# Ledger of designs, part 77: designed miniproteins, single chains, continued (3)

Each design is a single chain, and the fold is of that chain. pLDDT is the mean over its residues in the fold that is shown.

## One batch from the design tools (miniprotein)

Design m10665
Fold by ESMFold2-Fast:
Structure m10665 (fold): chain A 85 residues (1-85)
Amino acid sequence: MKTETKIIKEAIEKAKELLKTHSVKEVLEKLKKEYSDLVVIEVAVQMALESDEKVQKEMAEYFGVEADTRGALASKIGVKLGEKL
């Protein structure tokens, strides 16, 4: 939906700014306080697809998943977060 898409984009931009000064764990915990679980899932998946190797490694560790590619990491994070819903 258009409104949800806008909220997700705003959350992704906020996450990118926070990642400059905060760890992946701190960024995701801050987002959980302001956004719904679905928005946080979409942000986490997008970060896994677009972020550098350091952020990808921190995301893999935070979610307890192993992946050789950005696509595999994003998929595994999405599945793990979906299981918590």
Scores: mean pLDDT 75

Design m10666
Fold by ESMFold2-Fast:
Structure m10666 (fold): chain A 81 residues (1-81)
Amino acid sequence: MMSVEELIAEIEKVYQDLLAGKISIDEFKERLIELLTEAGVPEKNARNAAEAIAEALRAGDLATARMLVDLVIHEIREHAA
């Protein structure tokens, strides 16, 4: 299984791929749910977090989207400690 730091690095990569137009918002959402679930986040919580980020992205609110990504990264690190 990936380490917590490897999971965080993959979340950052997927987010950057989205900003670069390499993947869709829906593909980003699916990938983020997989990564959060692998990190031990309950499926419902992973889905809710990914939906909140996807909504911010669809609204063009990149500041809110980044803030929410930072919050999920923080939660993953806290749950690993």
Scores: mean pLDDT 83

Design m10667
Fold by ESMFold2-Fast:
Structure m10667 (fold): chain A 68 residues (1-68)
Amino acid sequence: MAAVEEAARRARAEAGATISEVITLHQSKEVTEQVSALVADIARAEKGSPEEALRTAQAALDRAQAML
């Protein structure tokens, strides 16, 4: 449904913005590896269902927030 696709797009945008903040604040190899894994998870989930994309984006946002 369009509503789920819109929610997934918004969650992905929020996760991306938070990841950009994490990269700006931290420049360690450990953080770079964690951020790369989150970006890969989001990209992989985008090829699946909108519901899976939404769940993955929400999980990525939560993990990125924990790294701020």
Scores: mean pLDDT 79

Design m10668
Fold by ESMFold2-Fast:
Structure m10668 (fold): chain A 90 residues (1-90)
Amino acid sequence: SMEKIKKAEEIAEKLLEELDQLEKYLDDNRDTLTPEELDRIEEGLKNGRGMLDKAKDHFKDIPEALEKLKPAEERLRELEKRVRELREKL
């Protein structure tokens, strides 16, 4: 149980790091984003969501592990919304 909780935390930390890099890229390039760049970003977010969903399924019977995934899920949701809003402006 403790080892699985640590593994969930590790997965969350890796996802958060990738999402932080993406957020910085969006902040630095907000006025120059092309549809093709948004396509690549959306693919990255889909991959992150897939990893998160797989982790949630793997830890579904371990509430403490699921709690460790929540920050990454929240950050992913926020970035998905931001990218959707950027797409609508194009």
Scores: mean pLDDT 86

Design m10669
Fold by ESMFold2-Fast:
Structure m10669 (fold): chain A 64 residues (1-64)
Amino acid sequence: SMKEEYRRRILEALRRLGLPELPEWSLDELAETIAEFGYDEEEIERIARQIGLGLEGGANPPRA
């Protein structure tokens, strides 16, 4: 399905950028949104990078 294809592309983009892997629920949400709106490769990479950097940068403090 297109959703699975976008999920794979997001993971590939993160791997190329050296960013952490997204949680499965986050990948599913993003892939579904991207498939619905038809984002291109550049847009997919931008989105993946922003979210990956958010996780890497510790956007939220660790939950106790």
Scores: mean pLDDT 69

Design m10670
Fold by ESMFold2-Fast:
Structure m10670 (fold): chain A 65 residues (1-65)
Amino acid sequence: NEEAIKELGELAESNLSEDEAGEKASEIAKKYKISDGEEFLKLLVEAVKKTNPNERIKKLAESAS
């Protein structure tokens, strides 16, 4: 879903706290009905590759790999 990847990419470029980033990511997953955690992680990793993510989001993507 291109819209979900775009919103996750915008989240990855933001300077939000870890807690706020987690809450936003959860809202995006619910908005786009991404119930499978593996699918969500794949979308997050793809979004991170298309953006200049902050260090906290880079660590989250590394943990998923």
Scores: mean pLDDT 68

Design m10671
Fold by ESMFold2-Fast:
Structure m10671 (fold): chain A 74 residues (1-74)
Amino acid sequence: SLEEQMAKRDEIQAEMMARLREALAAGASPAEIAAIVRENQARLQEAGLMAPQTGAEASPELLARLARHELARA
């Protein structure tokens, strides 16, 4: 159901956010942060959830900036 898909997406997103917080606190490189974001996108695709189209084509620096922006908003 849509509700089950949303719950699974929220679970995957929460795990990604926790990993990003730890990585950023540890001074992770843009490449390391980008790897976490790409892994999250792969997990969303594997679960049959629609991943953002632009994420896979972004540079490590752009993915790191987007991740920091999302953490600051959350």
Scores: mean pLDDT 71

Design m10672
Fold by ESMFold2-Fast:
Structure m10672 (fold): chain A 74 residues (1-74)
Amino acid sequence: DLDVIIKMLEKVLDELGVSPELKQKFIEALKENPFATVEELAEKIGVSPETVRRIFEAFTEYLAEHPEEVEKLK
């Protein structure tokens, strides 16, 4: 469920200190294309690919710490 993923991602973005404006753009870009590459997301949002990779790295670590949340995505 994309909505569950989005809620977890919002929490990760808040913990990383991402601005509310950037957080909104990131979430909206993912909702428009959930299969977007790191490079496509970076271009659409107006940030570096390194910034997007950092966000996904933090998100992956969050999922590893919360395996019960991963089960909700199945």
Scores: mean pLDDT 75

Design m10673
Fold by ESMFold2-Fast:
Structure m10673 (fold): chain A 81 residues (1-81)
Amino acid sequence: LELEAESYIVEGRQYEKQGNLDLAIKYFQRAVDYGEKFDPSSSETIRSYDNLSTVYQKSGDFSRSQHYQQLSDQARQKAED
């Protein structure tokens, strides 16, 4: 379950390193979708939000970057109880 989200994160990071931001977004979005469905406060889901926020910022989509940063912060607060 968490291994699936981690797999999407790894693929997204590889595309980000290659400068393929569209594919990086696609894979990080899959990691977010998976994490939200199965464990929305897991470390993998939080990292998925962080990575998606970062790649949206790099692509110039500052509104979506801020949205996923807020989701990351909320997930961290929930994980802390």
Scores: mean pLDDT 81

Design m10674
Fold by ESMFold2-Fast:
Structure m10674 (fold): chain A 56 residues (1-56)
Amino acid sequence: SMVDKVSDYLKKTYGISDDKSKYISQVAMGFRDGMQMPDSMGIPIGKMFYDSDSFS
C-alpha cells in the first residue's frame, strides 16, 4: 500500500522506527485523502489527525 511505501521510505531516509514511520505515513495519507473529499476540503491537518485517531 502507499502507507507501507511511504513508511519504508521514511525508515530508510530518516532512520525513523517502523511504528513512527507508519504513523506519519497514515497522517499524511489521511490528509491527502481528506483533501479529495468535499466535506474534508480545507480541514486543517490537526482535525484530520484527530478524526483518524478517533476510531470508535
Scores: mean pLDDT 56

Design m10675
Fold by ESMFold2-Fast:
Structure m10675 (fold): chain A 82 residues (1-82)
Amino acid sequence: KIEEAKEKLKELIEEAKKKGLTLAALAAEHALEALEALEKGDELTAEIHEGLARIYLGVAKIVGDKESAELAEKALELLESV
């Protein structure tokens, strides 16, 4: 399940970058880093990266970038699914 979530996060990062959705790309990159930290048993690093992903989602919502917010939400859902 972790490997599948990582693959889907990498796809979201690629999609966000192709569309120029910087906040979504940053949120998805931090979600991937959180998942990789969880694989290593580094819960503190995972919490930090999850927090950063949530911050980028929050910024996308505040600035009205709905497309970035939707992709960032999907990235966090993939992290939560593990």
Scores: mean pLDDT 86

Design m10676
Fold by ESMFold2-Fast:
Structure m10676 (fold): chain A 63 residues (1-63)
Amino acid sequence: SKLGELVRALLAGDNEKARALFEGLSAEEKAALNAAIEALPQDVRDRLVAGLEAAGIDVSSLA
């Protein structure tokens, strides 16, 4: 899935790939990503948020 590929790219530090994948997500897929991140343990969530910020993605609604 695109969400799984995005999460793997973020954890691998592939900022360019993560940015491209995120820009390709629908509003529903972005909402699903937000819900998935919110359900994660804080340390994993913080790492994914940091990865999104490094990729230049606005994470204000995902923090």
Scores: mean pLDDT 75

Design m10677
Fold by ESMFold2-Fast:
Structure m10677 (fold): chain A 70 residues (1-70)
Amino acid sequence: SQADLDAMTAASNQIAADVKAERARGEAEGLPQAEIDARVTALFNAKTREFVAQHGAAFGATYTVTPPAP
């Protein structure tokens, strides 16, 4: 239980850091806001799906997130 909560916290922090880095990268490249938002959304969705695929079953209903349809 605690290990699962720690893993969830670590994953959430890593996803947040990755999203922040991707947004900063797009801003530094001078990309249009729509392109930055698209990249950030795609990254967030990919990371969330990956986490759910690897760990979702271990957390059961407490942390289960339905992945977006492809």
Scores: mean pLDDT 72

Design m10678
Fold by ESMFold2-Fast:
Structure m10678 (fold): chain A 83 residues (1-83)
Amino acid sequence: AEAERLWQSALAGMEVAEKLLAEVKAGSSVQTALRTAGTGRDTARVARRAAELDPSRRKEMEELAKRAEEIAAEAEAAAAAMQ
């Protein structure tokens, strides 16, 4: 189903976003921080779309979206602090 494909994509995006955020916290670059923010925002968008298509898992999918948005916000704050 489309919802499951989007959800699997969001799960993969979250793993990437968490790994990128760890690099940001280790003091990588402003470019990595901005890329991390973009990945987090994209992951949140995909998770929210999956939640729209599968209401039975909406709460779980929305919680992932919130975490992805938090990663994006943290990465954006880190980028600002580097400039």
Scores: mean pLDDT 86

Design m10679
Fold by ESMFold2-Fast:
Structure m10679 (fold): chain A 82 residues (1-82)
Amino acid sequence: MLAKVTVYVDGKLVGEAVTELSEAIKVAEEIIEKAFPGSKAVMTSVEEVDDYTTVLKFVAYKPDGIKVVKVGEAEVKIEVLK
């Protein structure tokens, strides 16, 4: 089953892809980590908007010496394709 993955950072479109629904979260994480080089994307919320649309929120963290710091936030829209 195919899904469209759309990634926004500060309300700006930073990437989109069409992939298998089972791979959608992984693809979203890869797009976020490309937008924030050296970061790791961590999912903070999931909201099912309707039967075909899910919205996820992510925070991007990056190493700063021994600790990790928040470098950005991303919103991901996953739309199931028919």
Scores: mean pLDDT 84

Design m10680
Fold by ESMFold2-Fast:
Structure m10680 (fold): chain A 68 residues (1-68)
Amino acid sequence: MEEKKKKIKELIRERLKKYDGIELEVTDEAIDSLIESKEEIKKKVEEAKKKGTNEIIEFYEKLLEIIE
């Protein structure tokens, strides 16, 4: 479980670097909520596919892989 949370945190950090300093609250509580909301993340992937934003799709797919 600790490994999964660390991987999720790293994935979010890498994404935030592309946005030049956007502050995002990455707490254990936020990560737990994200894991519990995997259905919402799956929906995000579907929406991203519909809009053709491949980078967003890759991000959410990696996130789901870590959560699972």
Scores: mean pLDDT 67

Design m10681
Fold by ESMFold2-Fast:
Structure m10681 (fold): chain A 73 residues (1-73)
Amino acid sequence: MDSLIQEIEDLLKRGEEAASQLPDPELGELTAESLRELAREGIEAARKGDIDKAQQLVDQLRAQVDALERRAK
């Protein structure tokens, strides 16, 4: 359980860093807020013991962070 929450927190840190590197600060802020919302839902699912939902949200967050990091070069 705690490992899923830690993974979400680590992904969010990476995502926020990548979002801060976007050339448009407004887009960066909106992107960071979207990532925070996914992280919040994932942590809440993990806390409730809904492992399947938490894992699905981790997978979604990871995909978005990976895509964002590719764009933020």
Scores: mean pLDDT 81

Design m10682
Fold by ESMFold2-Fast:
Structure m10682 (fold): chain A 83 residues (1-83)
Amino acid sequence: MSEAEILKSLKDEEVKKKLLEASINIGLARILKALGMGDSPKAKELLREARELIKEVIEKSKDNPELLKLAKRYEEEIKELEE
């Protein structure tokens, strides 16, 4: 299932908001890494915030296995950016 399909099926607005915020933080961290600023305090803080948001999404995704898969993919992307 695509990210758009998962977001469309979600009833919990707070889960949607947290997932979108995590996506934005990951995107900004990628931009910082591309600019040679991947080791900056700001990049680390963005990834830390994204990780915390994804953890909350995982806890709330017990009733939605597709959302759980998407959240775990974001968790993997965060780990790759921290390397």
Scores: mean pLDDT 78

Design m10683
Fold by ESMFold2-Fast:
Structure m10683 (fold): chain A 90 residues (1-90)
Amino acid sequence: MEAEKYAKEAQELADRALEYAEEAWELQKKDPSVEPLADEAGRQAGDALIYLIDAQGYSGRGDVKMAKDYAELVKKYLEEAERLREEAKK
């Protein structure tokens, strides 16, 4: 189903956001000066998980447009978590 596709995409995007936040936190363990970046990456991943729940809810109702819109929102939080992880590497 089209809506189910967006829920699955949102799950994969949210999982990747969590991975980026975890990588930023591992960098913080080696260099405490990156703690603010790791904390912010964690917050962005948390927001991705919240919007994943919305994408899954709308997918379950067959609302393709809303499922897609929330999957796109999850992607924005993933991109920010990735950016923060890359900044933490510097």
Scores: mean pLDDT 84

Design m10684
Fold by ESMFold2-Fast:
Structure m10684 (fold): chain A 68 residues (1-68)
Amino acid sequence: SQSQIRQLVVQMFRELASLSGYQVEADIAVKKNAPQSTIDALQAKAAEHQAKYQALKAQLDQLEQQQA
């Protein structure tokens, strides 16, 4: 339904916002020569949100295919 599509899109934007935030934090950590463990942790957080975004995107694509 259209309301389900809107809900998925909102969740996707939230995941992208988190992804972007952690990517920026990781870039700053690299520039500041932070410990590798700190950089790895921030990159891992970014990867988690990227994976969640991809899962939501796949769900949206499947739902749109069913509406065609």
Scores: mean pLDDT 87

Design m10685
Fold by ESMFold2-Fast:
Structure m10685 (fold): chain A 90 residues (1-90)
Amino acid sequence: MPPSEDEINLALVRMILAIAKRYGATPELARRALELAKKIKDKEEAIELLEELLRLVREAAEATTDEAEREALEEVAEEIEEEIEKLKEE
């Protein structure tokens, strides 16, 4: 009884979100979560996970004192917003 590919992708995104909540979101973690979320077949679940990811990324961008990290976090936040809007329009 192995989990489905969709269940695995959901679990991986949730794990990345848990890490980001505990330790702060990094651009690398955010990009990995975004790429995995794009593979989720349940659009409603994907939107909810991406909205949570967006919140964590924006929170990390506001908290960081590193200008380069802030710019990278803001860039991935824009990409997450674009994916959410795309999923809502389909």
Scores: mean pLDDT 84

Design m10686
Fold by ESMFold2-Fast:
Structure m10686 (fold): chain A 90 residues (1-90)
Amino acid sequence: MTDEEIDKAVDEAVKLLEDAGYTVTDEDRKKIRELLRDFYSLPFYLQLGRINRLYLEVEKNGISSFDISTQGFIVYMLKLAGRDITPYLK
């Protein structure tokens, strides 16, 4: 994934959080960027394993148990998977 694609993904994740009423700081944006860059550096099957574990933790503990940057990463991944994010950001 290119730096331009990562930047676009960060902007989309931030917009999803802000549309849900969250305030996203520059440090949160930086952490979202790092999470996305690290994630897309993994082989595809490790990417699937990582996101599935995050989804399981969200279902057990709620998305609010994570920091704002991790919440942004999770909702962006859910949206890419074609899932409705509304139940997670209430």
Scores: mean pLDDT 79

Design m10687
Fold by ESMFold2-Fast:
Structure m10687 (fold): chain A 79 residues (1-79)
Amino acid sequence: EPSEEEKEEKLYETLIGTIAAYEIAKELGLADAEAEAIYAKAKKKLEELKKKRGIKEEEVKKKLEEKKKEIKEKLKALE
């Protein structure tokens, strides 16, 4: 059974992935109102988790950029 910290780490990864995927979809004109609503909730949850765990904004930005780059490379490979 994972610790509470491990559960929060998994949530953090999920939130980063959700935000990154939406931002790429929006950049490509593929985002809809439902995706925007999910994105807003994910950003709110991420801010709460950042405060609870003391995660630096710099760390979040770096991880988000890395995830967005990963998604873009996958999309580029399909092009």
Scores: mean pLDDT 80

Design m10688
Fold by ESMFold2-Fast:
Structure m10688 (fold): chain A 98 residues (1-98)
Amino acid sequence: NEAIEMQDEKLKLLDRLSEELSKLIKQIGGVSAAQQRRLTRVLTLFVQRLIGTNTKKEQEKAVDEMIKFIRDMGQARPDPDTFIDLLAARTDALLAKL
């Protein structure tokens, strides 16, 4: 069943992004519940738009580029609101290239 396989891939991609995001949140000293909801929404929408229209290789490449972006941002230690805005802009830019 292709629908079940697509859902499994979506969860795997979300888990990878969520793990890297959790590391960044710890590095910057935490985020508010409202900021956490915004971050979760940005990543969930990114993966939802990435799945179903792109090849597995394109999906993995986009997620790898997003993970690199999150890691690079962790080094810069931005304030949470600036980080959320930059994350949203990066997801839009990556999706526009697909």
Scores: mean pLDDT 81

Design m10689
Fold by ESMFold2-Fast:
Structure m10689 (fold): chain A 70 residues (1-70)
Amino acid sequence: TPLAEEERALAEAARAANGPNGPIPESLLSKESRQVALQIGRTLRQIGDRIDAGLAAGKPMPAEPVPLIE
């Protein structure tokens, strides 16, 4: 799972950065930032899938659809 892989990589980086000086992994104290990053990743993946579906249907990529302007 891409989200699980991203979280694993983050945990490994945190462990490597901690070193022997602090038994408390300070990077883990920002768990809210971790959750936000994972949620953003999930949302971006969903948006990517939608864009791919639109392109497959022959539609131009909707960078900024403004139907009300007309």
Scores: mean pLDDT 57

Design m10690
Fold by ESMFold2-Fast:
Structure m10690 (fold): chain A 89 residues (1-89)
Amino acid sequence: SAIDLLLEQLERDVLSFIARSGDEAMVAQARALLAQIRQNITDPKTLSALLDELQALVREAAARIGREDEAERLILQLRGVQAYIESNL
């Protein structure tokens, strides 16, 4: 589905970005959050809370690698995926 493709792309982009921090624990947290997001796409409140946690993790990674500009673009992608899911479920 279009949602599956958007989530797959989001997973690749998020994990690639966070991996640049060199923090294996942060990558593991991102994987866990992304898995939970996929399991909760039909629960808007849980989805929103999980995406807020993922956004915070992206910001933390950005601070470590000095790339707030890239984090802002990734956060826009994340919020776009959220809006698409909420409009199409």
Scores: mean pLDDT 88

Design m10691
Fold by ESMFold2-Fast:
Structure m10691 (fold): chain A 109 residues (1-109)
Amino acid sequence: GMEEAEKLLEEAEKLIEEAKKLIKEGKYKEALKKLKEALVKLTEALKLVEKNKDHPKAPELAERIIKLARELGKLALELMKKEPSLTLEAIGLLLAAIGLELDAELLLK
């Protein structure tokens, strides 16, 4: 339900902050792993919001998903720039983040 979606978004936020710290430390593979875990949490949260899109909290959670998906995409681009060996995985992450953003924007009809 929506409480579960909120918890998943809190978990995704923590994983994104951990990834930012790892990027600053030059730990790019570990950062990518955290961003992939955040993507899973965001995807699960989106499915819960889509199932409950008439809920009063759905617009607020959709906006949080958009914000976190944009941050995820931005960090994927930063990983590509700093560690070219991760380019293919980072492209996959970026495309998934764009997809989440677009799907969440549809909930704000």
Scores: mean pLDDT 90

Design m10692
Fold by ESMFold2-Fast:
Structure m10692 (fold): chain A 74 residues (1-74)
Amino acid sequence: SAEAEALRAEIERLLAEIEALAREQDTPEAFRVLAGARAYAAAMEAEYDRTGDPRVLRQARLMLRRLLEEMRAR
């Protein structure tokens, strides 16, 4: 769906921002957060592919936004 495509594009942009911030911070903790964010996003995309429920992708976007904000606060 158009909503799912837009949500996936936003999730990809958020992951790119998390990656850029992890590289900027250059700490083992930041790279662990990046790895966790990637694994989480992949799991939520797989759940969406199984269920077709866009709430899964909306939740993933919300959690990645919060994670990015928490990383910036460090």
Scores: mean pLDDT 89

Design m10693
Fold by ESMFold2-Fast:
Structure m10693 (fold): chain A 75 residues (1-75)
Amino acid sequence: SMQALLQQLRQGVQLAAQGGRLLHQADLQRKAGQDATELEQQGLALISQGLRLIREVQDAAGLDPAELGALINAL
């Protein structure tokens, strides 16, 4: 259903955003001279998971990149 696809899309976007925040924290830690390897790996894993969910929605709904972008912006 469209509602199920939108819920999966929201979940994917939320995971990607969370991963981006962890990568930002990792960058701040590295600039402070601290090891950020684990935080970077966690951030990248969340982004990967989020993008996978978004791609599954794109494939299931038959959306082109412009349509997908418009739908994400409407969330």
Scores: mean pLDDT 90

Design m10694
Fold by ESMFold2-Fast:
Structure m10694 (fold): chain A 70 residues (1-70)
Amino acid sequence: MRRVLRREVGEGDDLAAALREAADALTRDGVDEAVITAQSAGTGEPVTYRLSLDADGRVVGEGTGPPNRP
C-alpha cells in the first residue's frame, strides 16, 4: 500500500514549515511520498515539490520553480 502525503501551502503559509512537516512524515510516519504545492500570491504561479525517501532512508526531493540565488 502506498502512503502519499499531500499538502497545499496558500498565501501567508510558511513553505519551509510545510516542507519540514513533509520530511517528518517521510522519516517518522512511514509515508512513501510527499507532494507539496505552494501558491505565490504575487505571481499566482504554483510551485510543486515532490519529496521521497532514498534507499538509505534519506529525504530527497525536487522542486519546480525559479532558479535559486547562490
Scores: mean pLDDT 69

Design m10695
Fold by ESMFold2-Fast:
Structure m10695 (fold): chain A 83 residues (1-83)
Amino acid sequence: SKKKEEKAKKYVKEAEKYFKEAIRLAEQGKFEEAQEKLKKAKEAYDKAMSLASKKQRQQIVNRYTADTLRFVGTILDVKRRKE
């Protein structure tokens, strides 16, 4: 329904906010805090997926994949620079 699609969009926005916070914390070397924010981002994306229309699900998967790759890349880059 339209109401579920709107709720899905809100959870996507929440997930993106948590991913941005996780990446910022990872850049600062605060890996434990970054992992906590990552967990919240994943929970928000899971909620978005449960409410999403079929068309929205593909967009959410693409965003989730991009955010996850960016986070992993940040961790690897920070760890490499400290070695």
Scores: mean pLDDT 85

Design m10696
Fold by ESMFold2-Fast:
Structure m10696 (fold): chain A 108 residues (1-108)
Amino acid sequence: SEKEKLALEAMGLINDAAGLVDRAAQQLKDKEKRREMIIIGAELGVIAMAIYVARKTRDFELAKKYIERGIEVIKEAIDFLKENGADESLINQMESLLSRVQQLLEQL
C-alpha cells in the first residue's frame, strides 16, 4: 500500500538521522555534550523501531505519531549541533533528512 511505502521511507530516514547524530557526537569536544548527543541518537533509533512495529501491525495512525516525534527529535538534534559548532556539512545533511521526513508525513 502507499501508506506502507511512505512509513517505510520515513523510518529509513529517521534511522539515517540516528546514524548521522552518532557520527556528529564523535566530533564534540565536551564529553558531557557528547553523551547528550548519543542519547538523542538512541532516541531516534527507538523511534525508528517503534515505526517498524506500527508498520508490521498496519497501524498507520501510530506510525504517523512516531514520525511526528522523530521530526521533533531531529529538530532538537540540529539545534544542539548548531549550538556546539558541528560541521556545516553534517548540519546540512540533517536538515535535508528533516525536510524529506516532513514531506512524507504530509502524504501519510
Scores: mean pLDDT 89

Design m10697
Fold by ESMFold2-Fast:
Structure m10697 (fold): chain A 68 residues (1-68)
Amino acid sequence: SMEELKRRLEELEEEYERIIKEMVAIMREARANNYKLSDEQEEEMRKLTERAAELQREILALRKELAA
């Protein structure tokens, strides 16, 4: 249903916002450490970046579904 698609879109957008906030927090820590990411922070950023890309694809697909 359209209502279920809208709810799913909201869930994905909220997850995307959480991921962006986490990435911002990691970058803030890096700035405090002369703009250098630790190996752990680099791995975390990689995972967050991959998840953000997946969410963007799902969000775009749902927006197209809702526009149809």
Scores: mean pLDDT 86

Design m10698
Fold by ESMFold2-Fast:
Structure m10698 (fold): chain A 56 residues (1-56)
Amino acid sequence: AAAEARRKAEVEELGKEYKEEYDLASVPAPETAAGRVLDPERVREALDRSMAALKA
């Protein structure tokens, strides 16, 4: 029981760490720009500018 839970947590933690590094280095987290009920066009513009500034 404990061993299985630990394995699961370890895999999840590794996946999260790799995804975080991968997204920061290669992918700017496109899934974050999904649909927002407030202002989708504005948030997309802000995200685009923020990502460009980070790379600049």
Scores: mean pLDDT 57

Design m10699
Fold by ESMFold2-Fast:
Structure m10699 (fold): chain A 104 residues (1-104)
Amino acid sequence: EELKEEALAALERFADRMIQELKELGVPDDLIAEFEKGAQEVIERARKELEKATSRDEVMEVFGRALGELVELAKQALDSVPKPLTEKGRRLKAQLDAFLAARA
């Protein structure tokens, strides 16, 4: 139970952090709203899947899939930023790319 709550809270914190970082990078409000909507849908699906999870491995599988989807949504929003990217934008892109590569 606690592990499920921690996983869900971690996904929510990640989404909130991404919203803040995308705003700081100057992503348009419309695209931030699209990310927020997509993130809410990902987190809601994860919540339902976590209710059915009966083992630590199942919880971690749900968490990993949901986090990967949030990372992909964040990259889509970041790709909308005019190039060249600022140093902050390049660091965020590198972090998101590294996460996806580690899960490949």
Scores: mean pLDDT 81

Design m10700
Fold by ESMFold2-Fast:
Structure m10700 (fold): chain A 84 residues (1-84)
Amino acid sequence: GLQEVADRNVAAAEAAGDAAAKRGVEALLTVATGDDAERLAAVDTMIASLEERGITLSEEEKELIRREILANQELIRAVAEASL
């Protein structure tokens, strides 16, 4: 019935959310430990993981996040280390 279809869709969305969260944590660690090219790619992956979890971000907000993270490398390192 309709309920069984809804339950399957919810389970799929939850699994996608968990995968996006894992990618976000891995990206945060890469920002802390990677080279400049790896950091840029990792910040984009982290932003994408937020959007996949249903967080709506404007292009201006995405650029602000990129700027803040790259400017605060020591803070990001501390957060990533605390997440291990």
Scores: mean pLDDT 64

